Designed miniproteins, single chains. Designs and how they scored, part 76

Each design is a single chain, and the fold is of that chain. pLDDT is the mean over its residues in the fold that is shown.

## One batch from the design tools (miniprotein)

Design m2631
Fold by ESMFold2-Fast:
Structure m2631 (fold): chain A 81 residues (1-81)
Amino acid sequence: KEEELKKKAREIAKKLHELIVKILDEMNKKKLNQEEMREILEKEVKKFLKELGFSEEQIEKIINGGKSLMEVLEELEKEKE
């Protein structure tokens, strides 16, 4: 079970990194200001995590660095046991 959670965490992190890189490339081409780039990145990251089934509170904890992605996944898995 823990290996499965670690696998999901790595897969999510990889996809999130790819998403961020794509967004940054597009924003660089459009010469958006730093505030516009931050808003787009935050919105896209939150949307991505929400589509994966994370709650608003869990997304906020991940983004603010207070809780690791692995810890959030462990909590979700325990609720299903």
Scores: mean pLDDT 68

Design m2632
Fold by ESMFold2-Fast:
Structure m2632 (fold): chain A 62 residues (1-62)
Amino acid sequence: MDEKLEREINEALALMGRGIVNATIEDKELKEEALKLFDAAIENPESVKDAIKKVMELEKKA
């Protein structure tokens, strides 16, 4: 039961992350890579936290 709710929350976080990336990141290469990370997080909800951290690291590189 908790797993079902956690999955929905993580999916929502991944979708919000995609929206933020689309609105915030102007560099097309960074944007595309960040979107792929969140797409993977939608399929694997437990990895949403890792996806967020990786996106932050990509932004630091820029």
Scores: mean pLDDT 76

Design m2633
Fold by ESMFold2-Fast:
Structure m2633 (fold): chain A 100 residues (1-100)
Amino acid sequence: SSSQKYLDQLRDRGLNDPDPTMRTAYGLAYVIGKRSGLTKKQMKDVLAILRSVTRDSKRNGKSPVDMFTGIIDRFVSRGMPQSVIDVVNDLRQKAIQHQK
């Protein structure tokens, strides 16, 4: 399917992009897209937000938890499906568990 082909592209970029910040954005888009069963168009919309938030987070030295909070806030403001928000919230909880 076109969605599967796009997921494969997101996964490849998440592993191999020369920019570590972009690897994070693509990797997160892959995880969210796969777990939420998103269409190609929805994955592109998610990726646009993730690229913006990951760049901002790197520029401002934000923690992974603060980055995920920023992603959730942006997704809520954009009316993203609850399934998408739930995936990011799960990732945020895992990030909290890794902070001692």
Scores: mean pLDDT 87

Design m2634
Fold by ESMFold2-Fast:
Formats: C-alpha cells, structure tokens, sequence
Structure m2634 (fold): chain A 89 residues (1-89)
C-alpha cells in the first residue's frame, strides 16, 4: 500500500468507517485517535519518529496499533510510552 497504516486509519474514521483490520469499536477508536493526535501536536520530534517508523515498517506499526486498541489504551501518556518502546525495539 502507498499509504501508511495511520493515514489509512484516519481516512476510514473521516469517512465514518470502522477498519476491519482493527478489533475495536468506534468510540474506542475515536478516543485513541484523539489522544494520539494530542501527543503528535505536543511533541513534533516524536511525531517525526513515528512517521519514520510508519515508513520503515508499516506492518509492525499496524500490529502495535491493533494491540493498543484491543487493550483499549486511550490515555495520551500511555500511548506515547508504548509507541516509543515499539519504535526503540
């Protein structure tokens, strides 16, 4: 795919569609995305690292996002911590 998993997720949400690849309800997915967007707005260096991670290994990022959504992780601080750990791995 020519688009990243995060870009695909954002497009589906903007169209009011639930991604079948993600085992999550619309409310959890929306809360997660809102929290993630807050983190990206507040930390541009983290946003750049996440974008580089998406380009390097989009399937790994998708797997991490699936895990976070399955666990209903919607806290901005926890999302940033877990994604930072995934990027460092």
Amino acid sequence: SSITPLQRLMLMLNNGELPEELDADMETLWDFLEALMQVLYEDPEFAKRLEEFEKKDPERLLAVLKELLARKVTDPEEIKRLLSEAIAS
Scores: mean pLDDT 73

Design m2635
Fold by ESMFold2-Fast:
Structure m2635 (fold): chain A 79 residues (1-79)
Amino acid sequence: SFAALTPEEQRRLAQEMADRIEKRAKEELGINVKAEVVETDTGYTVRLTVDPSKLTDENLEKLARIAREVAAEAQRRAA
């Protein structure tokens, strides 16, 4: 469980997710995305920054899918 990790491990896992989203967006979509780890009241989130002129509706859907898949993989590995 993500909640069973130390704060340092949670931050590291979030950073690994951020790095993986950036890598997959570049490799699969050809889009340069900046992914940053942000601490929130509920833990950590990944903030994505991208030039909107480079986003089609198709690429936005694919980027959202990449983010969901990366989050799901991280949750499975934290179990």
Scores: mean pLDDT 79

Design m2636
Fold by ESMFold2-Fast:
Structure m2636 (fold): chain A 67 residues (1-67)
Amino acid sequence: SSIEEEYKKYLEQQKKLLEQRLEAWIAENPDLSEDEIAKLRAELEKQIKDQEETVRKSIEILKASRG
């Protein structure tokens, strides 16, 4: 539980940081279309979700092995 909470908190902080960096990069590239910007944001969300699911499954396996 505590490990899950710490990881979730860390992931939320990382998401905010990555979103801030993406916004800064977009600002440096004014030629980007709205569609391209949306695609970049969707890719970031997909990446974060995939990492969260992987960690969740690993924690579940560990808990099952301990009883």
Scores: mean pLDDT 76

Design m2637
Fold by ESMFold2-Fast:
Structure m2637 (fold): chain A 100 residues (1-100)
Amino acid sequence: SIEEVLLEALEKIKKILENNPKISEEAKEKINKLIEETKEKISDPSLSLQERIDLLVQLRLDIYDILKETVPDEEEVEKIMEEIDKVLAEAAEKMTELSE
């Protein structure tokens, strides 16, 4: 269920990015590759919950760097990051409810 919450958060992030016409196709491809790599990594049963959270934090930082370089409108970048941060906050709340 924690893994399902994390995978759902990644799919929501993917939809935010895919539905934004201000993001170039090249940037979308780079970010989608990072999301897929993160999905593969978080599915590793040897990882702790904290290590999985750290992977999401790193993904957020990598997405922000790509958006800063590729989206000329700084306000649009901040808006996208706010939407991503809301998804991650919701996932954190659900994981807390599922934790022992």
Scores: mean pLDDT 83

Design m2638
Fold by ESMFold2-Fast:
Structure m2638 (fold): chain A 68 residues (1-68)
Amino acid sequence: ERGRELGRRLIADPDARALWDEMVAEKIPEEDWGEILSVVAAETIPRAIAKVFGGSEEEVERMVERGL
């Protein structure tokens, strides 16, 4: 459940960028990344999808502003 736990932390953390940088620096295994993406997508579908595809702040903001 490590990936699932990290995924929940990422979407709940008010400073997701700091947590993201920490996870990247730690070289999280591919299997954990799969779980992270799965949890993020399941919890916040529209925004999570944008985050997974590009992770760009602009793309995430656009989807959030669209109100989906």
Scores: mean pLDDT 59

Design m2639
Fold by ESMFold2-Fast:
Structure m2639 (fold): chain A 86 residues (1-86)
Amino acid sequence: SELDRIDAELVALMARARADPAQHPLVLELHELARRANEALEARDFEAARAELERIAELLRELGLPEEVVEAFRRYGLEFIEELKR
């Protein structure tokens, strides 16, 4: 499935990024953005969650995630946020 592909690509990307010292600052930034996104979702601040999701998608692109996977990740993340509003 597309979700299985996103998961597999993210696992592979993070393994490569952690093995590359030059990418460690981007990995740390990704963790911080994920923390802020989770805090926004817990607070039901869906506007802030959406903004953090867009920043995460851009960082994943910088880390080398294929564009089609970045777009799928962003789309599923936005759909998840919309589901939480119900």
Scores: mean pLDDT 85

Design m2640
Fold by ESMFold2-Fast:
Structure m2640 (fold): chain A 100 residues (1-100)
Amino acid sequence: EERELAEKAANYAVAAGILLTAAIVSKDPEEQREALRGAIGAADKAVELAKKTSKEVQIETLEYLARIFRQAASLAPDHLRPEIEAAAQRYEKLAEEVKK
């Protein structure tokens, strides 16, 4: 059960990264917004699943998501950047809270 949830969380985190890349490289504003919504949705699902596992998996998942969203924010077009930065900051704060 825990192993299966950790694996699903990792898969959603990877999916978030793929969708985040799609949002940045797309030239269509509608595709960019849909891909970003998908990325945040997948990331939030990864966090939800990781919460049902160990503290270690939860920290790893949140730190991975914070890193990929922070990196994406630096590369993102201006109209997507605030939402990507907000997501990165949210995952960073959650990771620090879990470490306490």
Scores: mean pLDDT 87

Design m2641
Fold by ESMFold2-Fast:
Structure m2641 (fold): chain A 70 residues (1-70)
Amino acid sequence: DVGGGAAAGAGAHDAGGDWALAREAGSKSTPMGGAQAASYMGRKDAEAAAKAVEEGGGDGELARKAAEQT
């Protein structure tokens, strides 16, 4: 959902990463999945960020790529 994308994008932006890619990755995730992914991106844990987005129904591959760029 849009909420998941917004949360993931904001987290990536704060961490200095690719917020547009993170927003797209989270766009079909739940708001909780996006928020968890944003937290993991801030900790530079790309695999955890990808799993959080994927469990919410979003694109885990794009989330991992966004986290790796932070």
Scores: mean pLDDT 65

Design m2642
Fold by ESMFold2-Fast:
Structure m2642 (fold): chain A 70 residues (1-70)
Amino acid sequence: MREELRERLEEEVGRESARLSPRPDAEQMREAIERAARKLLEVAPEEARPIVEEIREEMLRTLDAQAAAL
């Protein structure tokens, strides 16, 4: 389940980031992650919500760490 939800969220982030820019910056990637998570939460069962939220937080934390390293 978690792996499946991670893959779906990553796919949706890819779609959202592509809509924002061909070369998304950190702010655009954050927006894409937030938008992707909202879309997935709208269609996901209630039991999947905490897992989706955990993956979203993990992705945002990774993005922040990468931005800070630059």
Scores: mean pLDDT 78

Design m2643
Fold by ESMFold2-Fast:
Structure m2643 (fold): chain A 87 residues (1-87)
Amino acid sequence: MDEAINSLAELGELAFAHLPPEVRRQLSELIQQAVLALVKGDFDGAISSLQQLKGLIEQARDQVEPEVVERMLSLVDKAISALEKEK
């Protein structure tokens, strides 16, 4: 749990620094959906939101430095992996 939350917090910081405002808004909404699902014990719902978030990052690939995209995708994958272990 803590690893997933920490990964999402770091992802939010990178998004604030590097993503356009509209993409950052969508990413924040998906993070909020994932956190809400986790609070409810809905790990499948949280993972689904994180998969959508991963797709959003891929769509923004051309607008962000490659190193940042790789780090953001790594954080999403780390969060998904942590949640899969708690199922």
Scores: mean pLDDT 80

Design m2644
Fold by ESMFold2-Fast:
Structure m2644 (fold): chain A 97 residues (1-97)
Amino acid sequence: GEVEKLVEELERILEELRALRRELEARLADPSARPSLAEAIGLLLRGIGLYFEALLLAKKLKELGHEELAKKYEEEARRLYEEVIRLGKELLERARI
């Protein structure tokens, strides 16, 4: 149904946010590594886009009467997003201009 499709899409977005967090952690694992400014900004923008997409899908779940389910996804997406932004800012500080 429509709810199941929204949940599948939200789970996909959460997995993409987790993958992005893992990529940021991997890039930060070498303290001698110097990413480009463009690479660091690109990863941050990807995280922002994924979070915004999750919020739009969660809003649609609320409109369909699944407010508690929407809240759970919003809270998980927010936690992952905050971690991605924290790591992305650290990557920006290491970036080459």
Scores: mean pLDDT 87

Design m2645
Fold by ESMFold2-Fast:
Structure m2645 (fold): chain A 73 residues (1-73)
Amino acid sequence: SLVEKLRETIEAIKENKDNPVIVGLLLVGMSAELLINKASEEVLKLVEEAGRLFVKGDYDGAIELLEEAVKLL
């Protein structure tokens, strides 16, 4: 399922939080999956905000937003 795939992506982000290149690629992949599955603008904005928090070093805040995005699916 889409939810299962995205949860696996979030776990991969947690495992690789100290590697910005890998996290960036995982976030791009998550956004692509959401766009293909026609997720709402609200869900896409949560992933965008998570990306901003990640760049600022707020990894825990970023993960919480990604988990919230999955809950809205």
Scores: mean pLDDT 84

Design m2646
Fold by ESMFold2-Fast:
Structure m2646 (fold): chain A 116 residues (1-116)
Amino acid sequence: AAWSREDAERFRRVLEEFALLVLDFSNPAQRAAYEALAAAADAVVAAPDDLAALRRTLELFIAVLESLVPQNPLMQEAFERMIASAQRVLANPDDPEVFREAVEELEAVIEELLSS
């Protein structure tokens, strides 16, 4: 498999925690963007060799991050780090180590945002 189920499930959880921290679910466009991202990420969990599902999920994640206005410099740095991690996976989508390292970086970014 290109990634482990455990790493895919961790990635799915990170996307949920990200959405709860930064998205406004009273905004229909942001809710719809999260629903699309979540569905794409669920496909990555279901099929650990579906590189098309992984690419779509990462492209949607980057698009969501780029559509948001960071409220402070810490959030801006966090968004830049998350985009960079997603781009590394897009460059090496069949490398399970790159995916694992990207998930670990996303988890670290979310933990830093929760601690501030």
Scores: mean pLDDT 85

Design m2647
Fold by ESMFold2-Fast:
Structure m2647 (fold): chain A 75 residues (1-75)
Amino acid sequence: SEKKKKEEQIERVKKQVEEGKEPFIEEVLKNPNVTKEEAELVIELAYLDALIELGDKSKEKELKEVQEKLDKLLE
């Protein structure tokens, strides 16, 4: 399923943001099956998740809103 592949990419980007490995993020953005809007939302999700992991629990609502936007695009 394409939706499952996108969720896998989101998880990879989250780990990528935590590890600071920019080339992997660039690979996600260059995927021909990913629109610019989807790629931007995936990067934003990874960033917000990283902030929550670093202790900013206030970002949980924003993370949910971005996830819902991405889920709508993946339908």
Scores: mean pLDDT 69

Design m2648
Fold by ESMFold2-Fast:
Structure m2648 (fold): chain A 82 residues (1-82)
Amino acid sequence: AEVDALEAAYKAAEAELKAMQDERNRRISTLDGEAVRAYFEDPERAEKLREEGVKEGNEMTARVDALQAESDALKAEADALR
């Protein structure tokens, strides 16, 4: 039963990790696209949008790394019980 509980927790963590990775990739792509469009009309705004994209990307990467570590730990616990 403990292995089954850990596998369920691990799968839930992996699903959350995948959702966070998909959201991060979508958001970074959106911000980069906005910066590219702004570049031809307002280079200063384009630079600010890129700075915002880097900051948001770094914050989302930290979240993804934390979820990956949680998923890896749960998987290791499940594997250790086999």
Scores: mean pLDDT 74

Design m2649
Fold by ESMFold2-Fast:
Structure m2649 (fold): chain A 77 residues (1-77)
Amino acid sequence: MEDENTRERALNALEMAKQGLTITGGDAWASVRAAQAGLISNEEAAYVLLATADVFEKSGRTELAKEYRDRALELLS
């Protein structure tokens, strides 16, 4: 049940990211958990993290944006 909820949240965040919609940091973190559990790909989770980092950068939260981008690069390594 927890894995299903994590997967649904991650897939929703991925869809929002693909549509160029704002995603929360919590939803981005759920995508990382889903990738670690094998419920989505590392590439999909990285996409969500990069979209979230762009939102943080635009809101002036540059250090958070860097953290999320660094996390995305680690997933793609």
Scores: mean pLDDT 79

Design m2650
Fold by ESMFold2-Fast:
Structure m2650 (fold): chain A 71 residues (1-71)
Amino acid sequence: SLGDALAEVSRVTGLSRAEIRDFLLSGHPSLAAAFARFDTDGDGTLSEEERRQFVTGVATAKGVALSEEQK
């Protein structure tokens, strides 16, 4: 779910969920639109690979270095 994806990014990057939401909304018309960019099959759920891409994308854009274990 979107909430689970936001919680995962928050846990991995150390950013608050509110900060992540604000960041996504600055680049997308809605949180649903931001989520849909990574949910390529449109089923409302991120696969493990799509979730990794979401986490990595937010971390890179926010300047957060990820360890190999967090990718």
Scores: mean pLDDT 70

Design m2651
Fold by ESMFold2-Fast:
Structure m2651 (fold): chain A 90 residues (1-90)
Amino acid sequence: MTVEHEIEVKIEELDEETAKVTVTTTLRAHLAALPEFDAAAPDNMEQLLEELEKKGYEPVEGSLKVKSESRVEGDVLEAKTVVELIAKKK
């Protein structure tokens, strides 16, 4: 079964110590591939946090915002998740 996912990470520096991070994950799968779809869930926060730490940032507690949208067109399920957070330089 075919499961496609796209991850886009955008880091916008607000100042020398603060950045806004936006992660957009889009997952498309045939309905018959739902078990694989759940396994490929669009939330990859652990990898995002690891990348931020490598760049010298840490997430600001309480800044996390998540918006999820899903639609079905024919036999294809499309799920889109947008995660926004504020990160501060260590």
Scores: mean pLDDT 68

Design m2652
Fold by ESMFold2-Fast:
Structure m2652 (fold): chain A 56 residues (1-56)
Amino acid sequence: SAFDILIDQFARDGFTLPEELKPLVRARLEAGTPAIVVYATIGLEIVKYFKENNTE
């Protein structure tokens, strides 16, 4: 599925996707958002999440 491909791509790029962001990825894909746009926007959300939670 597009979701599984996107999760694999994040893992390959060295990103650990937080569990709380998985529903957001799924919802955006189900809304018809292109995978590249979901990748870009969720990538920024991951960076924001780790910056805010002071995790390295």
Scores: mean pLDDT 75

Design m2653
Fold by ESMFold2-Fast:
Structure m2653 (fold): chain A 101 residues (1-101)
Amino acid sequence: AEEAKELMKKAIELAKEGRLEEAAELAEKAAELGLKSEEALKAVVETALEDPEAAIEALLEAVRRGSREAGVLLGEVIRKLEELGKTELAKEAAKRLREIL
């Protein structure tokens, strides 16, 4: 849980700096660890929601690079954004994910 959370935090920082390839690499690792347990998944999703626009950019780049796990994690982030009433951001992220797949 903690390792996956820290990887996602760093991915968000790198995405905000425009370092998308490096952000994608860490987001992919965060997704791989996050999907291994319910506790880790919750921690990574909660971390992504602290800066959802940057998290979405990092995860979309990881999906473009072939990470299936990043796609699954992005789906969980989108679902949580919808639950929180951030409907427009969730819709835009889902559209961008469909354009890659």
Scores: mean pLDDT 87

Design m2654
Fold by ESMFold2-Fast:
Structure m2654 (fold): chain A 85 residues (1-85)
Amino acid sequence: SLKDIIDNIIKELEKAIELAKKGDIEKAIEILEIVKDTIKKLPISEEIKNKIISLLEKAIEALKKGDIEEAIKYIKEAIEELKKI
């Protein structure tokens, strides 16, 4: 079901947060890129897709800059948007 897919995406994003906190930045970015591709394929509105993808792209750029707290903030915002589905 769509709910099961969303619940799995949220769990993967929570793993990305934990990896980022541990300094495993490359694996955190890998998860965020995979999640972006999954979101693009979901049967949900383009408005919601674009909002979540934008947040994940901001998180990836923050991780690349070493701004872990900013990245975690964007990932948490993406999780809250997913919970509204």
Scores: mean pLDDT 91

Design m2655
Fold by ESMFold2-Fast:
Structure m2655 (fold): chain A 87 residues (1-87)
Amino acid sequence: MSRQELIEEAIKIAEELLEEAKKRGDETLARAVETVLKRLKEIYENPEAPLEEALKAIEELAVLAVQMGREDAAKRLGEIGRQLNEV
C-alpha cells in the first residue's frame, strides 16, 4: 500500500471513532479524536510531511481507540504504523 492509502485508512478509522465518541456523549474523547483526525487530514494533503508526524498521530489515535474499547481499531492502526515505517 502507498503512504497515502495507509493515511486514508487511518483517517477512516478516526472518523468512525469520532462518530462513536459523539454517540456516547463523551465530549473529551470526541475532541481528542477530532484533533488527531484534523492532523491526519493535513498529513494526507502533504505527501512530503515527515513520517514521524504521521506515526505520532496514528499512535495517539491507537491509544484513544483502546480507551474506547476498540481494540480492533487499535490493532489495525498499529499495522498501519508498521507498514508506514516500511515505505
Scores: mean pLDDT 84

Design m2656
Fold by ESMFold2-Fast:
Structure m2656 (fold): chain A 90 residues (1-90)
Amino acid sequence: MEKKKEAEEKVKRAIEELIELASKDGATPEELRKFVFERVEEFIKEGRFDEARKLAEAVVELGKLGKVPPLVEIGEEALKLVEEAEKKAE
């Protein structure tokens, strides 16, 4: 079965849900951080480091394009988490 396609679809869904959450009036940086880290940690737990990195990179890009500075910080911290987890998995 195409497990890679399923994981990539999960990344796309997470990005779409994050855009919806970030577009809400009154969404807090804490809610955005929890959303991103929960999903990145799930990918790491599944050994899906490429998908975890793609999600974190997309969060940084969304923060830059959408002018939401907290998302840039959250995405950069998530990228560091992925890099550290991948290094420990070697």
Scores: mean pLDDT 78

Design m2657
Fold by ESMFold2-Fast:
Structure m2657 (fold): chain A 80 residues (1-80)
Amino acid sequence: SANEEALKARLAEIRAARLPQIQAAADARDVDRLEALVTAFMDAVGAAVRELRPDKESTFEEAVAQLREQLAAYRAEVAA
């Protein structure tokens, strides 16, 4: 559908703009910056999903929950 294509295009734009900063924070082991950047990234993705494909909101929320678990594990690893 046009909305599916629009969502894919918007997600590609968000990834291109934000993933390099997220990767740099992860490489630097800057956990606080990484959490802030990932949160902002997920907020941008969530806004796009709610606007263009609200039927995918539940799938997005599951992905957010998994990412939050991964961030908590990473924080614990860096603290150890």
Scores: mean pLDDT 85

Design m2658
Fold by ESMFold2-Fast:
Structure m2658 (fold): chain A 82 residues (1-82)
Amino acid sequence: SLPPSLSQAEIDAAFAAADTDGDGVLDRAEAYRGAEILLGRPLSEAERAALDRAMEGADFDGDGRLDRSEFGVLAAGLARAP
């Protein structure tokens, strides 16, 4: 079962595990990995599409990168989605 909220420590741990380059930002593929780690299961196609739409809404100079705070917001949104 998915929790309705996540601690910052859980988000940070998932972010660190997904950040294979150690650069402090995630690309789209790394964000999927982080979300899967945080949820403890593979993402559905709908959840991947929701992440893609949320990342398109992140006005981040068009580089498509998520910092730790942005990843936390997206992950919390996924955990609360039905």
Scores: mean pLDDT 69

Design m2659
Fold by ESMFold2-Fast:
Structure m2659 (fold): chain A 96 residues (1-96)
Amino acid sequence: GIKRLSPAQEAEVRALIRESFDAADRDGDGTLDRAELQEALRLLHVRLGFPPLSDVEAAVTAETIMRLAGMEDEDTIDRATLERTMLSAILEEDLR
């Protein structure tokens, strides 16, 4: 396969996704609403060493993630679904 990440890099990305999710999950309910998802994505982007996402970029990325997860009509996403969807998108072409 044309994977962009090794298994070790996937583990690092999973850890960063989880840390960003937990930091944005202010209610501790195990789900992120759209605003919390945008914040998690902004935190993840900075933790990966990239420039901060703008509000528009974070909103577009969040809607893309929700659509890829099959949750475009939902207002929340759980951690396992986010981790799986983001890793799939990072290994494919649909995240950016």
Scores: mean pLDDT 74

Design m2660
Fold by ESMFold2-Fast:
Structure m2660 (fold): chain A 102 residues (1-102)
Amino acid sequence: LEEKKKEFLEKVREELENTPSLSEESKELYLKLVEAALNGDKEEYKKVVREMIAKMLGLPEEKWTREEIEKELKKRGVSDEEIKEMEKKFEEEAEKVRELVE
């Protein structure tokens, strides 16, 4: 199981390196997201998701909280329902990743 997780992370890293449209910071955050999903660590997964969204929104590190992220998303016209939809999609993706390694 641990060997399969490491192999999967290595493959993801290789695919990200071959994706020139993504920044180095985005690639690193995505790798952390995949690692948290593989480990079944829901708290770490949610933390990394918040970091990714905060970075995409251009928020400083002191504002990488759920409240500040939701506030910024709403300022940009994202509804409460859309935020809940995004959270569900992230949970679905985490489950799919876990299924690949059991």
Scores: mean pLDDT 73

Design m2661
Fold by ESMFold2-Fast:
Structure m2661 (fold): chain A 90 residues (1-90)
Amino acid sequence: PYSREEVIEMASLSMLRMAIFVFLRLKADRSTIQSMVDKLLTVAQNIFNNFPQLKPEVVAEMNAVLDYLRQHDPDTAAQFSSRFSQILAS
């Protein structure tokens, strides 16, 4: 069984991904989208540092967010891609 901390981090990641998809579809303001993206990257970094066995699942979720951001907000997608690449390199 997964630990409580692993479940909480993965649930947080999935919920933030869904929120980003909804907010981009509804054309929410830039500050709201940036706040959600920052939280998503923080959760991904925490998972990479503390639960490296979950990396493949996190990478799949993060790539889905990146693909969707590229369609709706290319500037935010570029920032996300840069920061996610740093997480992958660490």
Scores: mean pLDDT 84

Design m2662
Fold by ESMFold2-Fast:
Structure m2662 (fold): chain A 65 residues (1-65)
Amino acid sequence: SLADRVAAASALLPYAPGLIRRLLELLEAGERSVRTIAERLGLPVSTTRRLLQELRDRGLIPADY
């Protein structure tokens, strides 16, 4: 579930559960632009790229996202 993925990511990464939830909701809605995701989350693009890579590395999102 989304809640289970948020809990898993939040336990492993130094980000608030609410921020991770918002990111996963954007990806579920079909958003793929790192710039747009960064703007929606209020994060630097570099931080957003790192977060997406961490989620891919942990199998919490598809590798081709």
Scores: mean pLDDT 81

Design m2663
Fold by ESMFold2-Fast:
Structure m2663 (fold): chain A 89 residues (1-89)
Amino acid sequence: VDLNSEEFQRDIAEALALIYAAIVKIEERHHGPLSDEEKIELIVRFAKSLVEEGFTKEQAIEFARLFGENLGLDDETIERALKAVEEAL
């Protein structure tokens, strides 16, 4: 897998957009917005899946940061999510 190809980067961006859209739909169907703890669990699951697909640990951690930012988490909660990701990888 060529992580530096423009086509691959575009595919990653499209996948992220679909993941974010799916989370919005989950929150709409849930009895209110997802809790910070539920969002952290999702971030950890996706980071682990990225490493399984051949991404580096550093790339998975950076993806987790961007994912947390897009979920509207504050900096403190994002740092908690990143620690959970590092412990799980």
Scores: mean pLDDT 72

Design m2664
Fold by ESMFold2-Fast:
Structure m2664 (fold): chain A 85 residues (1-85)
Amino acid sequence: SLEEVRERVRQLLERMKRLIEEAKRAVERGDVETAEEKLREFYRVSEEVVRLMGELPPEEQEEAARELVELQREAERLREEVRRL
């Protein structure tokens, strides 16, 4: 149902936020392996969000896309920081 899709997209976006925070903590510790693992999981979850968000109404899809882009920018910054460790 549409409600199940909304809840799933919300849960996946929250999971992406948690993965970013976990990757940030790993970077702060100099833990490259953990940071890379969390970022890989982030990108897998991101792919699922893109797939599911296409099932949302246009306005909700635009809102989800804006949040997704912001999270992807954070992940890219972290990936650059990991490359410098």
Scores: mean pLDDT 89

